# Designed miniproteins, single chains, continued (5), part 106

Each design is a single chain, and the fold is of that chain. pLDDT is the mean over its residues in the fold that is shown.

## One batch from the design tools (miniprotein)

Design m19679
Fold by ESMFold2-Fast:
Structure m19679 (fold): chain A 75 residues (1-75)
Amino acid sequence: MSYAVLVRGLSKEEAEELAKELREQGYFAEVIEGDEHGVLVSGLSKEEAEALAKELRAQGYEAEVGPIRDILLSL
């Protein structure tokens, strides 16, 4: 099953910069719009998603991890 990481609580500029950085690292990252901006990283294994979420949380981001279907339903 494909996993995803969702980063929430970003400004438009922060979301675009983070998505660009993650794309440069080879991730499938997209900016999401809502009440706040965020970044969705998809196409991950469970292990890759957990590792990325841990790294992003260490940088101060609010990152959640789950199966892509569950993450999309949380949007």
Scores: mean pLDDT 82

Design m19680
Fold by ESMFold2-Fast:
Structure m19680 (fold): chain A 57 residues (1-57)
Amino acid sequence: DRVRELIIEGASKAVEGLGYYTKYLFEGGSPEEREKGDELLEESQRLSEEALRLRRE
């Protein structure tokens, strides 16, 4: 099921992105780690949107 695959991949990227944000906020992480978090969260959002489009076709 392609929709399920997209949801799982999106969730994985969201968790990784939140990890980078947590490091940035609480562990003295770099601005580059925040940018990686942003990229991963944006990719997660795109995958979620693709899954919704496929489900609503």
Scores: mean pLDDT 79

Design m19681
Fold by ESMFold2-Fast:
Structure m19681 (fold): chain A 96 residues (1-96)
Amino acid sequence: SPVTKELLDFARELGRDRSLSFREQLEALLNKIKELNKKEPISDEDIEELVRSLFGPASEEVRNKVISLIKQYIATDDPAEHQRILDTLLVMYFQM
């Protein structure tokens, strides 16, 4: 989809920025997802495609948890919840 392509292109550009930590790259990506969702709701299929691309080595159970966490990030404006979700995603990524 155009949205998934834009998000994957953005993730690649973040990955090239050596000034950003992986945490900062992931936070920027999540904020971009939230921004795009405010303009037009992102479909479940688009989120699934994005997660399959970024968490491809993970099990289906882990990918489903990542999808849930991304949806939670979109739904909340609480900075403490944003940091909790980000921390959880980082742990899951490095445990792949």
Scores: mean pLDDT 86

Design m19682
Fold by ESMFold2-Fast:
Structure m19682 (fold): chain A 78 residues (1-78)
Amino acid sequence: EEQRERANLAAIKAVKAASEGNVDEAIRYIDEVLEHGGPAFAAGTIQAAIVVAEENGHKDVAEALRKYAEERGLELPP
């Protein structure tokens, strides 16, 4: 499943970028997750990225990711 494998790799990179405080890279990789994995997988990736951004003190990254999800109508998992 080449598309799913690509989405999985992008998800890992998005979460790493969020943990490092890199908003632009996190969003770039989330766009890749959305393109290759679909909206549900992208929503899950965004939630994971928000959690690690908050844990690492990057509130600006977490806020940007919440706004990204809201603007695209992505429902974040509970």
Scores: mean pLDDT 84

Design m19683
Fold by ESMFold2-Fast:
Structure m19683 (fold): chain A 87 residues (1-87)
Amino acid sequence: APIPVIRDSDSLAELLAKLDEMRALLAETAARLGVPQAETDSLLAGLDALRALVERLRAEGASPEEHALVVAGLREQVATLAALRAA
């Protein structure tokens, strides 16, 4: 499956869906490459932290600054996943 494209116009619900897709892709890729469990858990922790932030912001409301920070974090995770898949 392709890595999701992160857009500045994505809603928090769309960002959450893309985050869940990326988490599944990262876990599957790490398993296929035989990445040690401790290293896989460390990589997933970054995605899980972003997921928790998105869920909190959906409940409380997001400022434009908080929304932009989530988008930036997701784009960093896209780069990490792309690097892992290229290895």
Scores: mean pLDDT 85

Design m19684
Fold by ESMFold2-Fast:
Structure m19684 (fold): chain A 66 residues (1-66)
Amino acid sequence: DEAVERARELAERFVAAYRAGDMAAAMEAQSELGRVFSEHRDDPEVRRILAEAYAEVGREEVAAAL
């Protein structure tokens, strides 16, 4: 599934950039990840990947809201 693969790539980039303090790269990855999510809202795997990414950067409240 192209959407799932893309979401995983973007989630990995988001988490890595966020942990490195590269907020520009983190925001870019977050925007693209959000776009993939909005285009594939009926895909529970995309939603799960987004939730896990936010949980990994300590945003459990965002992950729980998904």
Scores: mean pLDDT 80

Design m19685
Fold by ESMFold2-Fast:
Structure m19685 (fold): chain A 100 residues (1-100)
Amino acid sequence: KKIEEIEKLIEEMEEELKKAKKEEQREVTLKYLEEIEEIFQELIDSIEDEEIKEKAIKLGIEFHDKVLDVYYNSDDNEEMSKKVIELLKEFAKELKKLEE
């Protein structure tokens, strides 16, 4: 269910970014990144299997680093927000593989 909540937040983020002015997209992106981080922490805290938990934490660190690199090093807000959405979708997909 927590991964489904993350997927929902990504969908909401994508829809809000479509409606946002380019100058507002950085603020919108940061808002959703904070909400996704909170749900991800709840996901980590809910995992009882230590091997799965460790893999999820490593994925979180990897994607956090990639997202921050895009967020701080992209010159265009629209390009930045699109790349962040792509990374978050990939992150959710990789998290779902851990449940299989």
Scores: mean pLDDT 85

Design m19686
Fold by ESMFold2-Fast:
Structure m19686 (fold): chain A 75 residues (1-75)
Amino acid sequence: SHMIEEARRLAEELRTATDGATIERAGRGLVDLIERASPEEREEIIRLLEEAYRTATDPGARSVAGALLRYAREL
């Protein structure tokens, strides 16, 4: 799925981000994808966000990944 390819790219950007602008851009993009995703695509996005949350070294990036993970799980 093109959506999952884009989600993987944005999740990787978030996971490796060390600056607020990159964190905000990747986070906003992931919110848009989560809201437009099918239930099956959302399950894959959740897995990508779990990896980002677990492995992000920047506290801000980890915080945003955690918030997005909670949001996606509640939909």
Scores: mean pLDDT 89

Design m19687
Fold by ESMFold2-Fast:
Structure m19687 (fold): chain A 65 residues (1-65)
Amino acid sequence: MPPYQIPSDLSDDQIQRMIRRYQSIISQLQQDYNNETDPVRRQQLQRWIDSAQDVVQSGQQRLQS
């Protein structure tokens, strides 16, 4: 999948809301991952976790600049 890009026109408040949303998604996906026994489904969940973590990291980096 292409890397996530944060739109340059987002306000700090919008970025903070995005970070909170994705942190909640990550928590849910991590619970699903820990409860999943199918290796294919676990790999899919890990990819979604990684993508959501990239969004959070990008948002946090932008708020620090």
Scores: mean pLDDT 79

Design m19688
Fold by ESMFold2-Fast:
Structure m19688 (fold): chain A 55 residues (1-55)
Amino acid sequence: SSQIQQLRQQVNDLSDQANAAYEAGDVEKMKEYSDQAVQLQQQLRQLEQQEQQQQ
């Protein structure tokens, strides 16, 4: 679904931003982006499970 694809892209973007912040030594921004990525991963997991139930 388009919603699942959008969430995957957002998770990837946040993970990239977290890695960039970590390399820059910005631990606070790294944690902020990582926390957001985890929240979106949880939503992604729920949507993927819902989609699998409809197979």
Scores: mean pLDDT 83

Design m19689
Fold by ESMFold2-Fast:
Structure m19689 (fold): chain A 86 residues (1-86)
Amino acid sequence: SEDEKRLEELEEELERLRREAKEALKAKDWEKVEEIEKRLEELRKEAKEIYENTEDEEIKKRARELILEIGIEIGLIRIVKAVEKL
């Protein structure tokens, strides 16, 4: 399905952004970290749109899990940034 394919693309992009975030945080590249945070917020919005518009319960479940995973990643980035600025 179209929603299933879009979810797969968003899941793949989350994995790429996780790797990029880890490297940017390690390098203390705060400009890159902020760019990644903005893209993660965009991914979360797209996942929410799929969640709200799909009638397929399995796709809805996957979208919900993706929203949670993106939220966790954003939270972890913000915690690391806060600790590093102490």
Scores: mean pLDDT 88

Design m19690
Fold by ESMFold2-Fast:
Structure m19690 (fold): chain A 94 residues (1-94)
Amino acid sequence: MISADELLKEFLKMIENNIEETEFKGYTLTREKFGDTIVVHALKGDGRLAVIIKDGVIVDVLAEGSEEVIKLAEEIREKYVGKKIEDIKKELGL
């Protein structure tokens, strides 16, 4: 099982390196950009998780389909919603 910190670190690497899709520990990770909004997704079986980043700030985290991704989303929401991506990178040693 991955931690929320490990998952978010991989999402931030995707954003920094302009990677649109990658695989990470059984998850398919994808990145989409809509103007000032970036959405990163993690997909595994029926589990779906999305982190919504607007103007460099995590504004929401959505999850459905599995207890694993719902728990990951809850941890990301509690730790990182309302924070700037620059500050999160420092906290994660990026």
Scores: mean pLDDT 86

Design m19691
Fold by ESMFold2-Fast:
Structure m19691 (fold): chain A 62 residues (1-62)
Amino acid sequence: HMVEVEVRVDDYSKAEAELKKLGGKVIARRPDGTIRALVPEDKLEELKKAPGIKDIRPLRLY
């Protein structure tokens, strides 16, 4: 399953690369330093530790 998340980033390019590497999809970039994305549920904890990512906030659980 994919989870819709809001990602706070310190580096858009690094965060985007990590999202793609872990099977995530970028939905939208926001000028306030956040990205909305779909990510595999089992990769959420790995993404929280990824370069370019400050925080991940799940927007929807089942």
Scores: mean pLDDT 80

Design m19692
Fold by ESMFold2-Fast:
Structure m19692 (fold): chain A 80 residues (1-80)
Amino acid sequence: MEHLEKAIKALENKDYETAIEHAEKALADPAVRAVRDHLAAAKVLLQELKKAVESGDEERAEKIAKQLKGELLAIKKQLE
């Protein structure tokens, strides 16, 4: 899952704009949509990350990015 791995890497590099783009594409994948518990949490965190990036709140963006990365990693493990 190319977009899921790219989103995780971008979050690690604090490249939140790239992370948002790839996370949106990953969460639209039918295989990812089957992981309902983590998908719902990831969608909420993605929306919160977008708001933090748009407002320039770097500290909030970093905290949300760590939580989003955790949910994306959980999705990846269930699809392995």
Scores: mean pLDDT 82

Design m19693
Fold by ESMFold2-Fast:
Structure m19693 (fold): chain A 87 residues (1-87)
Amino acid sequence: SSNQQVQQLSQMSQVTQNGYQSIQSSSDLNNQLSIMNDVVSFASTGSPTSMAAVGGQLLQLGSQSSSDVSVVLNSGSQNVYNILNQQ
């Protein structure tokens, strides 16, 4: 149902936002990449529509972030789109 799709999009958005906040609070690149990989992995369990939404959200968050955080988020977005394109 449309309600289930809205709930999935909301859940994916919140997981992405939580990952973003965790990445911003970390000073360790390996930890930031691990958090990003967890977000990408979770996104890959969703529909193509929810995956595309996560990819776009990561790019938007990256555009408003410091260069170091932006690189991590852009890599996550690229990984989401790469998985989407393989389906």
Scores: mean pLDDT 85

Design m19694
Fold by ESMFold2-Fast:
Structure m19694 (fold): chain A 98 residues (1-98)
Amino acid sequence: NPLIERIGQIIQQALDDGDLVGGYRRIADLFEEAGRTDLAELYRRVAELLEKLEELYENNAPEEEIEKVREELREAVQAINDAILDEMLEYLKKQREK
């Protein structure tokens, strides 16, 4: 899947550059260009939470505030995984209909 390969490349480059926020925003733009506004919004949400988490670390925020954002980030990532799973299940269902 060329889109998945490109996403993997963007994530790897973001890790190498130390810019995960930019990487997730780039993936969101790519999904929006592909007409997948649902996935674009989910990836933008992850980018916003990553940016918030970076700010909390830079400001030496209390661990309770950091953990709250980490939990929101886990939920946002899970929403992406659920959306992808739903799409895979719908694809399999359509294949069964001929």
Scores: mean pLDDT 80

Design m19695
Fold by ESMFold2-Fast:
Structure m19695 (fold): chain A 56 residues (1-56)
Amino acid sequence: DGYISKAEFKTLISKRVNLSDDFIDAMFRFADKDGDGRLSTEELRIAFGLDGVKDV
């Protein structure tokens, strides 16, 4: 959807990568540059490379 809450973000990241909850929390705060407590799907892709194809 348009935006992802912190709880949804934790669920998504936990499915994609095996990281600690503390790390996921820090990642969310870094990606939430607007400080809204929510991430856009585009910000999530850019910040964490999710669903993005990145070659050498």
Scores: mean pLDDT 66

Design m19696
Fold by ESMFold2-Fast:
Structure m19696 (fold): chain A 91 residues (1-91)
Amino acid sequence: SLEEIRKKAEEIAKLLAEGQRLLDTATTQQEIARGIGLILRAIGDAMDLALSITTPEELKAAIDGLKEGAKKYGVKPSVLKEMIDIVRHYA
């Protein structure tokens, strides 16, 4: 469903925001590793979501979900752009 796709995209943005915050505030190697791991997981989840998209409406729902999640959780504009580009490329 479009709602399910939107929610999955919002959760991806949440992972990106968490990873970004960890990297911005990291004082230990463990925190850096966790931040990188969250970003890589978000990229994998975004690619999986993109490969499941079959209609323009589903693509719009995914992009809208990423944008709403980015606004809600604080994803950097450059990071959001890269994630939208990934979803568009693999959809």
Scores: mean pLDDT 89

Design m19697
Fold by ESMFold2-Fast:
Structure m19697 (fold): chain A 100 residues (1-100)
Amino acid sequence: SVKDIVEEIAKLLIEALDYIAEKVPELSSLMNKQKENIKKTLEEIKKLSDKEAANLAGMTLGSLAVYFATLKRLGVLSEETWEYVEKVLLEAEELLKKME
């Protein structure tokens, strides 16, 4: 279902946030805030239509992708850390396409 795909996207985003928190402990508080926002969004998704849930998932993925890419450009994320994060983001993007 669309909701199952959205939950899978959320799991991937949480995985990326947890990985960054592990590799860059100075960011752990910021990563945990993003993680709590995703968890709150998942509770709200239960009340949404499939179209609204898919749109919210796409917006959340897009925002986090820009944020992580910015951290990489600023030299905060190493190339190795970014390579893993990018792979997770690409997997989430492929799941998002299945809801179209």
Scores: mean pLDDT 87

Design m19698
Fold by ESMFold2-Fast:
Formats: C-alpha cells, structure tokens, sequence
Structure m19698 (fold): chain A 73 residues (1-73)
C-alpha cells in the first residue's frame, strides 16, 4: 500500500515540477496539463489513505497518470 502512495507522490512532485518549468517557458497549455496531473495524483493518494480507493483501482489510475506524464515530456 505505502509503495503506491509513494509512487503517486513522486508523480505529483514530477508533474508539479514540469508545470513550473513550462510556466517559466511560457507554455501555459502544458503547464496547465501538468498542474492537473499533479492535482489528480494528490487526490488519488488522499483517497487511498482514507480507504476510499482499493489498491487495484489506485494502481490503474497511477498507470494512466504515468502515461499522461510521459506524453507531456
């Protein structure tokens, strides 16, 4: 369980960093997309901590977020 939360936190951190980077470059669209990924990763981590999501559901969402994050790079 804790490993999924740590991976979600890593996605949140990386997406937040990308949002800041794109904002500094003036790419507002990619900055917004990265910001949304960061928020979504944080929300999923919170729901997992609260027991509102199963580990299986969280893992599927994490995989989708990682895919979207790669598309932004």
Amino acid sequence: MDELIKELEKVEEEASRLAEEYRRRGDEEKARQAGRLAQEAGDIADQLREGKLSPEEAKKKLEELKKQLEELK
Scores: mean pLDDT 83

Design m19699
Fold by ESMFold2-Fast:
Structure m19699 (fold): chain A 97 residues (1-97)
Amino acid sequence: SPEEALERARKIVDEALERAKQSTDPEEQVRILAEAAGVVIDILIDMARKYNDQELLDKALELARRVVEAMQRNDIDGILEVVEEALKLGEEFLKKV
């Protein structure tokens, strides 16, 4: 279910944050966090497709673009912002369905 998928994504994000803290390489930290962001965004895309929600799809694709840009800049804070926004977007969407 979308709720179970989002709960799993939250755990993946928490584990990724712990793994990133254990790395001394900013590029590796960016990669770990970007992979976690991708999991959350994929769930948003799946929810958007299932419920035919074009607004959610557009927002999820914009978040994906921001992850790619942050990765190119090795911008850890930028990826963390996307992860937090993606999780919030998923939680807000689940309140509507």
Scores: mean pLDDT 86

Design m19700
Fold by ESMFold2-Fast:
Structure m19700 (fold): chain A 81 residues (1-81)
Amino acid sequence: MEELKEKERKILEKEFEKYDKDGDGTLTKSEVVEALMDRFGLSKEEATKLVSEYLKKLGVKTVTKEQFIDFALEIKEKLKK
């Protein structure tokens, strides 16, 4: 249902805002790792590997809100299996 997808996106948006400690509208690698550990119950090692690979693929050092939401949704889909 569309409502479920929107609700999950809204939850991820709040998670982004919670971990955006610098208030600059982006998350550092460490902040994304913390968010994934909290949201998905990943170990620090697992979260660090996933975030490092994502940042390398995009060629960026920080993640925007939109990139964070997309990344977290991809991880959720992978964890479903």
Scores: mean pLDDT 76

Design m19701
Fold by ESMFold2-Fast:
Structure m19701 (fold): chain A 58 residues (1-58)
Amino acid sequence: SAARRAVVAAASKLALDLLRAGASLEEAIQAATDYLRSQPVATEEDVAELTAGLRLVA
């Protein structure tokens, strides 16, 4: 859905902004996944995909 896609995009941006600010990869992943889990439209599959994507591009 558009709402789910927007929430995942926001989580990705949060992680990238944290990395650019000097946070560790683990800190960025933790913050982004905590944000996703707080959103009722997001699934654990979205959390897993975001984590894998962040590890790939870091």
Scores: mean pLDDT 83

Design m19702
Fold by ESMFold2-Fast:
Structure m19702 (fold): chain A 74 residues (1-74)
Amino acid sequence: MKTLSLEEAAELVKTLKDGDKLVDEQSGAEIVVENGYVFLVKDGSRLDITNFSDEEIKTALKLYGVTEMKYIPA
């Protein structure tokens, strides 16, 4: 399983399909796709990032304490 930098994770978010996930095991943060919407999830909190730019996604990941992510296909 390939580890992604924040830059790689932000770029990959635009190509994710329903069922795909990005996970940061250390912070517990994950990115999930549900019905064409993309959510940043941590500790029961959900942020809709569907219309975020790469810069906005990277900023949100930093605020959630994410340093790297792993891609988990559906």
Scores: mean pLDDT 82

Design m19703
Fold by ESMFold2-Fast:
Structure m19703 (fold): chain A 97 residues (1-97)
Amino acid sequence: MTKEEKLNLLKEKLSKYLPEENVNRFIEKFSKIIPNLENFSDEMLLKIAIYYLGVGYLPYLDEKEDLPEGIKQLDPVEALEIASLEDIDLALQKLVS
């Protein structure tokens, strides 16, 4: 799978729970911080994305990302616990609730 195909899969999965415009903005920034993104499994890539959405910022960009309305802003430990759940849909539901 190409990097673009991986990013499109991420967009589709996240857009079930988040506004598409906010997902597209997140993915653009996210793609800049993850080296060799195409080599990650889809599950691992989703878990990393859930973590950064939970903490509400992307490291190395020196900026805080605008979170969509309804997302909890979590501390890094809480974000990691949610991102570590085996059920990705449950993780996304916990992030939005």
Scores: mean pLDDT 71

Design m19704
Fold by ESMFold2-Fast:
Structure m19704 (fold): chain A 59 residues (1-59)
Amino acid sequence: SLEDIEEETRHMIELGFSEDEIVKWYVAQRLQATGEGLSKDLLEKLTKEARELIRKLRE
């Protein structure tokens, strides 16, 4: 679920994973969950979503 992905993202931040590592993991989890085909627009959307979540969780 999105809640589970958010909790794991928080945990990865606490463990000291880099932003780029967390973004890559987040995008992979979201792509697996959506069942949608990969597109450039979807990848850009999910990358932005991941970076915004990381920023929010660090505040």
Scores: mean pLDDT 83

Design m19705
Fold by ESMFold2-Fast:
Structure m19705 (fold): chain A 76 residues (1-76)
Amino acid sequence: LEEIREIERRLVEEGREDGVRDAWLAGQKAAQQSGGNVWASLYARADTLARVAEEAGREDLAERARRVAEEAKALL
């Protein structure tokens, strides 16, 4: 949870508030579709952040977001 918040903070600094918002909305949608599954929400949010980070040229943040997504997927 702390890792995803740090990634979001750094992407906001890169001017990608739009992408961070999209990730949050993806997480909310996944939570609704899964009956409130926290790991499904975290996976969708982290997966979206990985794409946003790659678009921003921040491969370091994209890699970190992919690790969060893999960890969340393992706990589904």
Scores: mean pLDDT 85

Design m19706
Fold by ESMFold2-Fast:
Parts: C-alpha cells; structure tokens; sequence
Structure m19706 (fold): chain A 92 residues (1-92)
C-alpha cells in the first residue's frame, strides 16, 4: 500500500520521538514503537524494513553507550521488539 502525506508526516514524527526516547531510555519508547509499527503498515514492506532496521541500529548504539541515567532495560526491550517485527516482515 502507498502511504498518504498525513501518514508520512505521522511516521516521521513518531520516528523522531522514538529515537529520542530510545537514547533517553524512556519507558514510553515501547508505546511510541507500537504506534510507529501500526503507522508503517501502509508503507511498502521494503520501506518498513529500512525504517525498523535503522531504529534497531540506533537502539544497539544507545545500549553500547547509554546516556547517564538511561534505563538500559527499556533499550533492551525496544531491541527485542524491533528484532521480532523485522523477522515477521522478512518471513512475509
């Protein structure tokens, strides 16, 4: 399916919010990730994979060098969810 302009803007905003939440170890990161995944369903599979793989790399980098006071358990949970969603898409 092709994304609408509104969906593209929403996905971009959610991506930016999620990136910031991952770096901070904010427990809201998982809620933002769920909303991003839902929003991305209207995107082509290859674009969904590219976005999720980019976020997975960002989360792994954040886990390797966590910001002081960041909850690393939140970052690990985000990594696990991203890996699951990427595998599901690759198996479709």
Amino acid sequence: MKPSSETSIKATALYMALFAAIVAGDPRALEVLDELIETLKSFPKEEQLRILRSLLQAARNALANPFPGADTAVIEAVIARLEEEIKKLEEE
Scores: mean pLDDT 84

Design m19707
Fold by ESMFold2-Fast:
Structure m19707 (fold): chain A 81 residues (1-81)
Amino acid sequence: MSDEERLEELARRTRELLLAAGLDEEEVERAVELTRELLLAARRLARGELSEEEAAALGERVLAEHGELLRRTQAAIEAAL
């Protein structure tokens, strides 16, 4: 599977899980996009296209801007387990 196909499959699974946990469609789509961005950053880091410092800075910015949504997403995943 290509990177794009893998991300689409993960997005599909994540969307289904979060909807089942009671998040609304808008929150789910935001959470999926944030997850996709972080996974792409991890992929770029693995390819040497992004430094460890740059990856950490991106993660910190995402947490600062969307920490509440990420916290709710994590809680929904934990509740579904």
Scores: mean pLDDT 74

Design m19708
Fold by ESMFold2-Fast:
Structure m19708 (fold): chain A 65 residues (1-65)
Amino acid sequence: METYVIRVEMDFSKHSGLEIGRRVAQKIKEKLKEMGLDISEVQIVLSGERGADGRVYAVAEITKK
């Protein structure tokens, strides 16, 4: 099974949570187009991680069903 990981920095000093959510959605949409897959054909898991740089990232893991 192929899993693709997308990371988006959650910089709340510059962007609202809604803007960050839209960026994550946009990157997911772009990745699905690159893969030639529809959103119904994949499982998407959303999580957060703290990077070594001390920044927080929204993480989207895209796995084909």
Scores: mean pLDDT 76

Design m19709
Fold by ESMFold2-Fast:
Structure m19709 (fold): chain A 68 residues (1-68)
Amino acid sequence: MTKEELEKELFELIEELVEKGEPDKAVDKAVQLVEENAESAEEGIELRKKALEKAKELAKEKGLELST
């Protein structure tokens, strides 16, 4: 999986789970997906940061809180 494909899957997963009212589950699933598919530790760190930022932004738009 390319970095671009992984980032796309992360954002789709986060959007779906936040839409369902599960932002913490979105972060957990995103972290798992990155750990399984990132080609390097540095890529994994970058993608996890992007996933967390995306989840926070979408949760904020819906008035939801992240516990992680």
Scores: mean pLDDT 78

Design m19710
Fold by ESMFold2-Fast:
Structure m19710 (fold): chain A 79 residues (1-79)
Amino acid sequence: SQEELVEGLKKYVEELLKKMKEQAKAGTPASDLQKMKDTTVAGIDEFIATQDLSPEQKAEVEALKAAFEAEADKIIASV
């Protein structure tokens, strides 16, 4: 269902942020972290465009995208 897809995307984004934080601590260049951010944002935009989401689900995914971008930018700025 679309609900399961949205929950799966949330878990994916949470795990990716954890991975980005670990990679930043390990000395990963800002340019590589930026590519991870850009690829993920593009993937979220495609998810919104291709999935038959309800207005509430679309708003939830757009909020997830904004939260991801904000946290990813903080991680990138930390290196």
Scores: mean pLDDT 89

Design m19711
Fold by ESMFold2-Fast:
Structure m19711 (fold): chain A 74 residues (1-74)
Amino acid sequence: SAVEELLEEIEKEIEEKKKNGEKISDQELTRMEARMALLLNEELAAGRISEEEARRLQKRAVELMDEAVKWQKE
């Protein structure tokens, strides 16, 4: 799904920043979170994903953001 592709893209961006020792800014974190939330809501509203799939994807998005915040604090 488009949401899973976006989550994979964001995960890759976070991993590349970690690999390169680059910091993730608060602005970048906010942008990532906003992009995921917007797309999740759009796909759910369009009926392309179920409420159950949206909940699962939202949980993955939260876990991904928690990982990014953890790296930001290192």
Scores: mean pLDDT 84

Design m19712
Fold by ESMFold2-Fast:
Structure m19712 (fold): chain A 57 residues (1-57)
Amino acid sequence: STQQQLVESAMKVLAAVAAGELPESLALPLIVMEGRDLNLNQETINNAFQQAKAQLA
């Protein structure tokens, strides 16, 4: 699903932040931009972000 694609993308973004390759302040804006490119609404994007964070915890 497109939501799962965003979850996997968000996990990679969060991993890059943890590795010091991406500023933490850019993580959410990048994930929102990717979600919009996938034609997802804001609630779905927020759910994907929370799911990605939970998967990496």
Scores: mean pLDDT 83

Design m19713
Fold by ESMFold2-Fast:
Structure m19713 (fold): chain A 96 residues (1-96)
Amino acid sequence: LKEEASALARRIAKELLEQAKTSSPKSSELLTKSARSLEELAEILPTLSDEMASQALQRTADELEKVANSLKDDPKSSALAQRAADELRAQAERLA
């Protein structure tokens, strides 16, 4: 289950990096930073308790939602970040 969460985080990180390649410099920077945070999260998730993993996923989802709100001028990047936040929150609920 935590391995599943790590796989999700890595998949989202890859999607954010692909979007960053075709985005404005501002969007690219924010998406790339978010992707790095997700890669770090994926590495630590298997070492955490289910409750701590759930909390870490929720915190990362909150950060992605803030990124989505910062990218309102880039609807595609904003929507991707919001969807990523929603997916991480759903995974957090499964671990809680």
Scores: mean pLDDT 85

Design m19714
Fold by ESMFold2-Fast:
Structure m19714 (fold): chain A 76 residues (1-76)
Amino acid sequence: GQQLPEELPQDQILSTVQLLAQKLEQAYGKTYEQSALQLLAQRVGGNVLALENELLKLALLPKATITAEDVQKLVS
């Protein structure tokens, strides 16, 4: 079933971003830098659907390593 986006507590945002990034790394053969994941968590916040969508956009970039600069350019 469809579920509304869930807001994460601040202390769980980064760990959730890291978990989602790991799944996308396996699916797309990409690597996310820790600084990129930290910046994404700070910019997006606790909305799980928004975090998934922004990580997916980053996973589709034509480069092997996703950096904090990529987050700055795509995650406004």
Scores: mean pLDDT 77

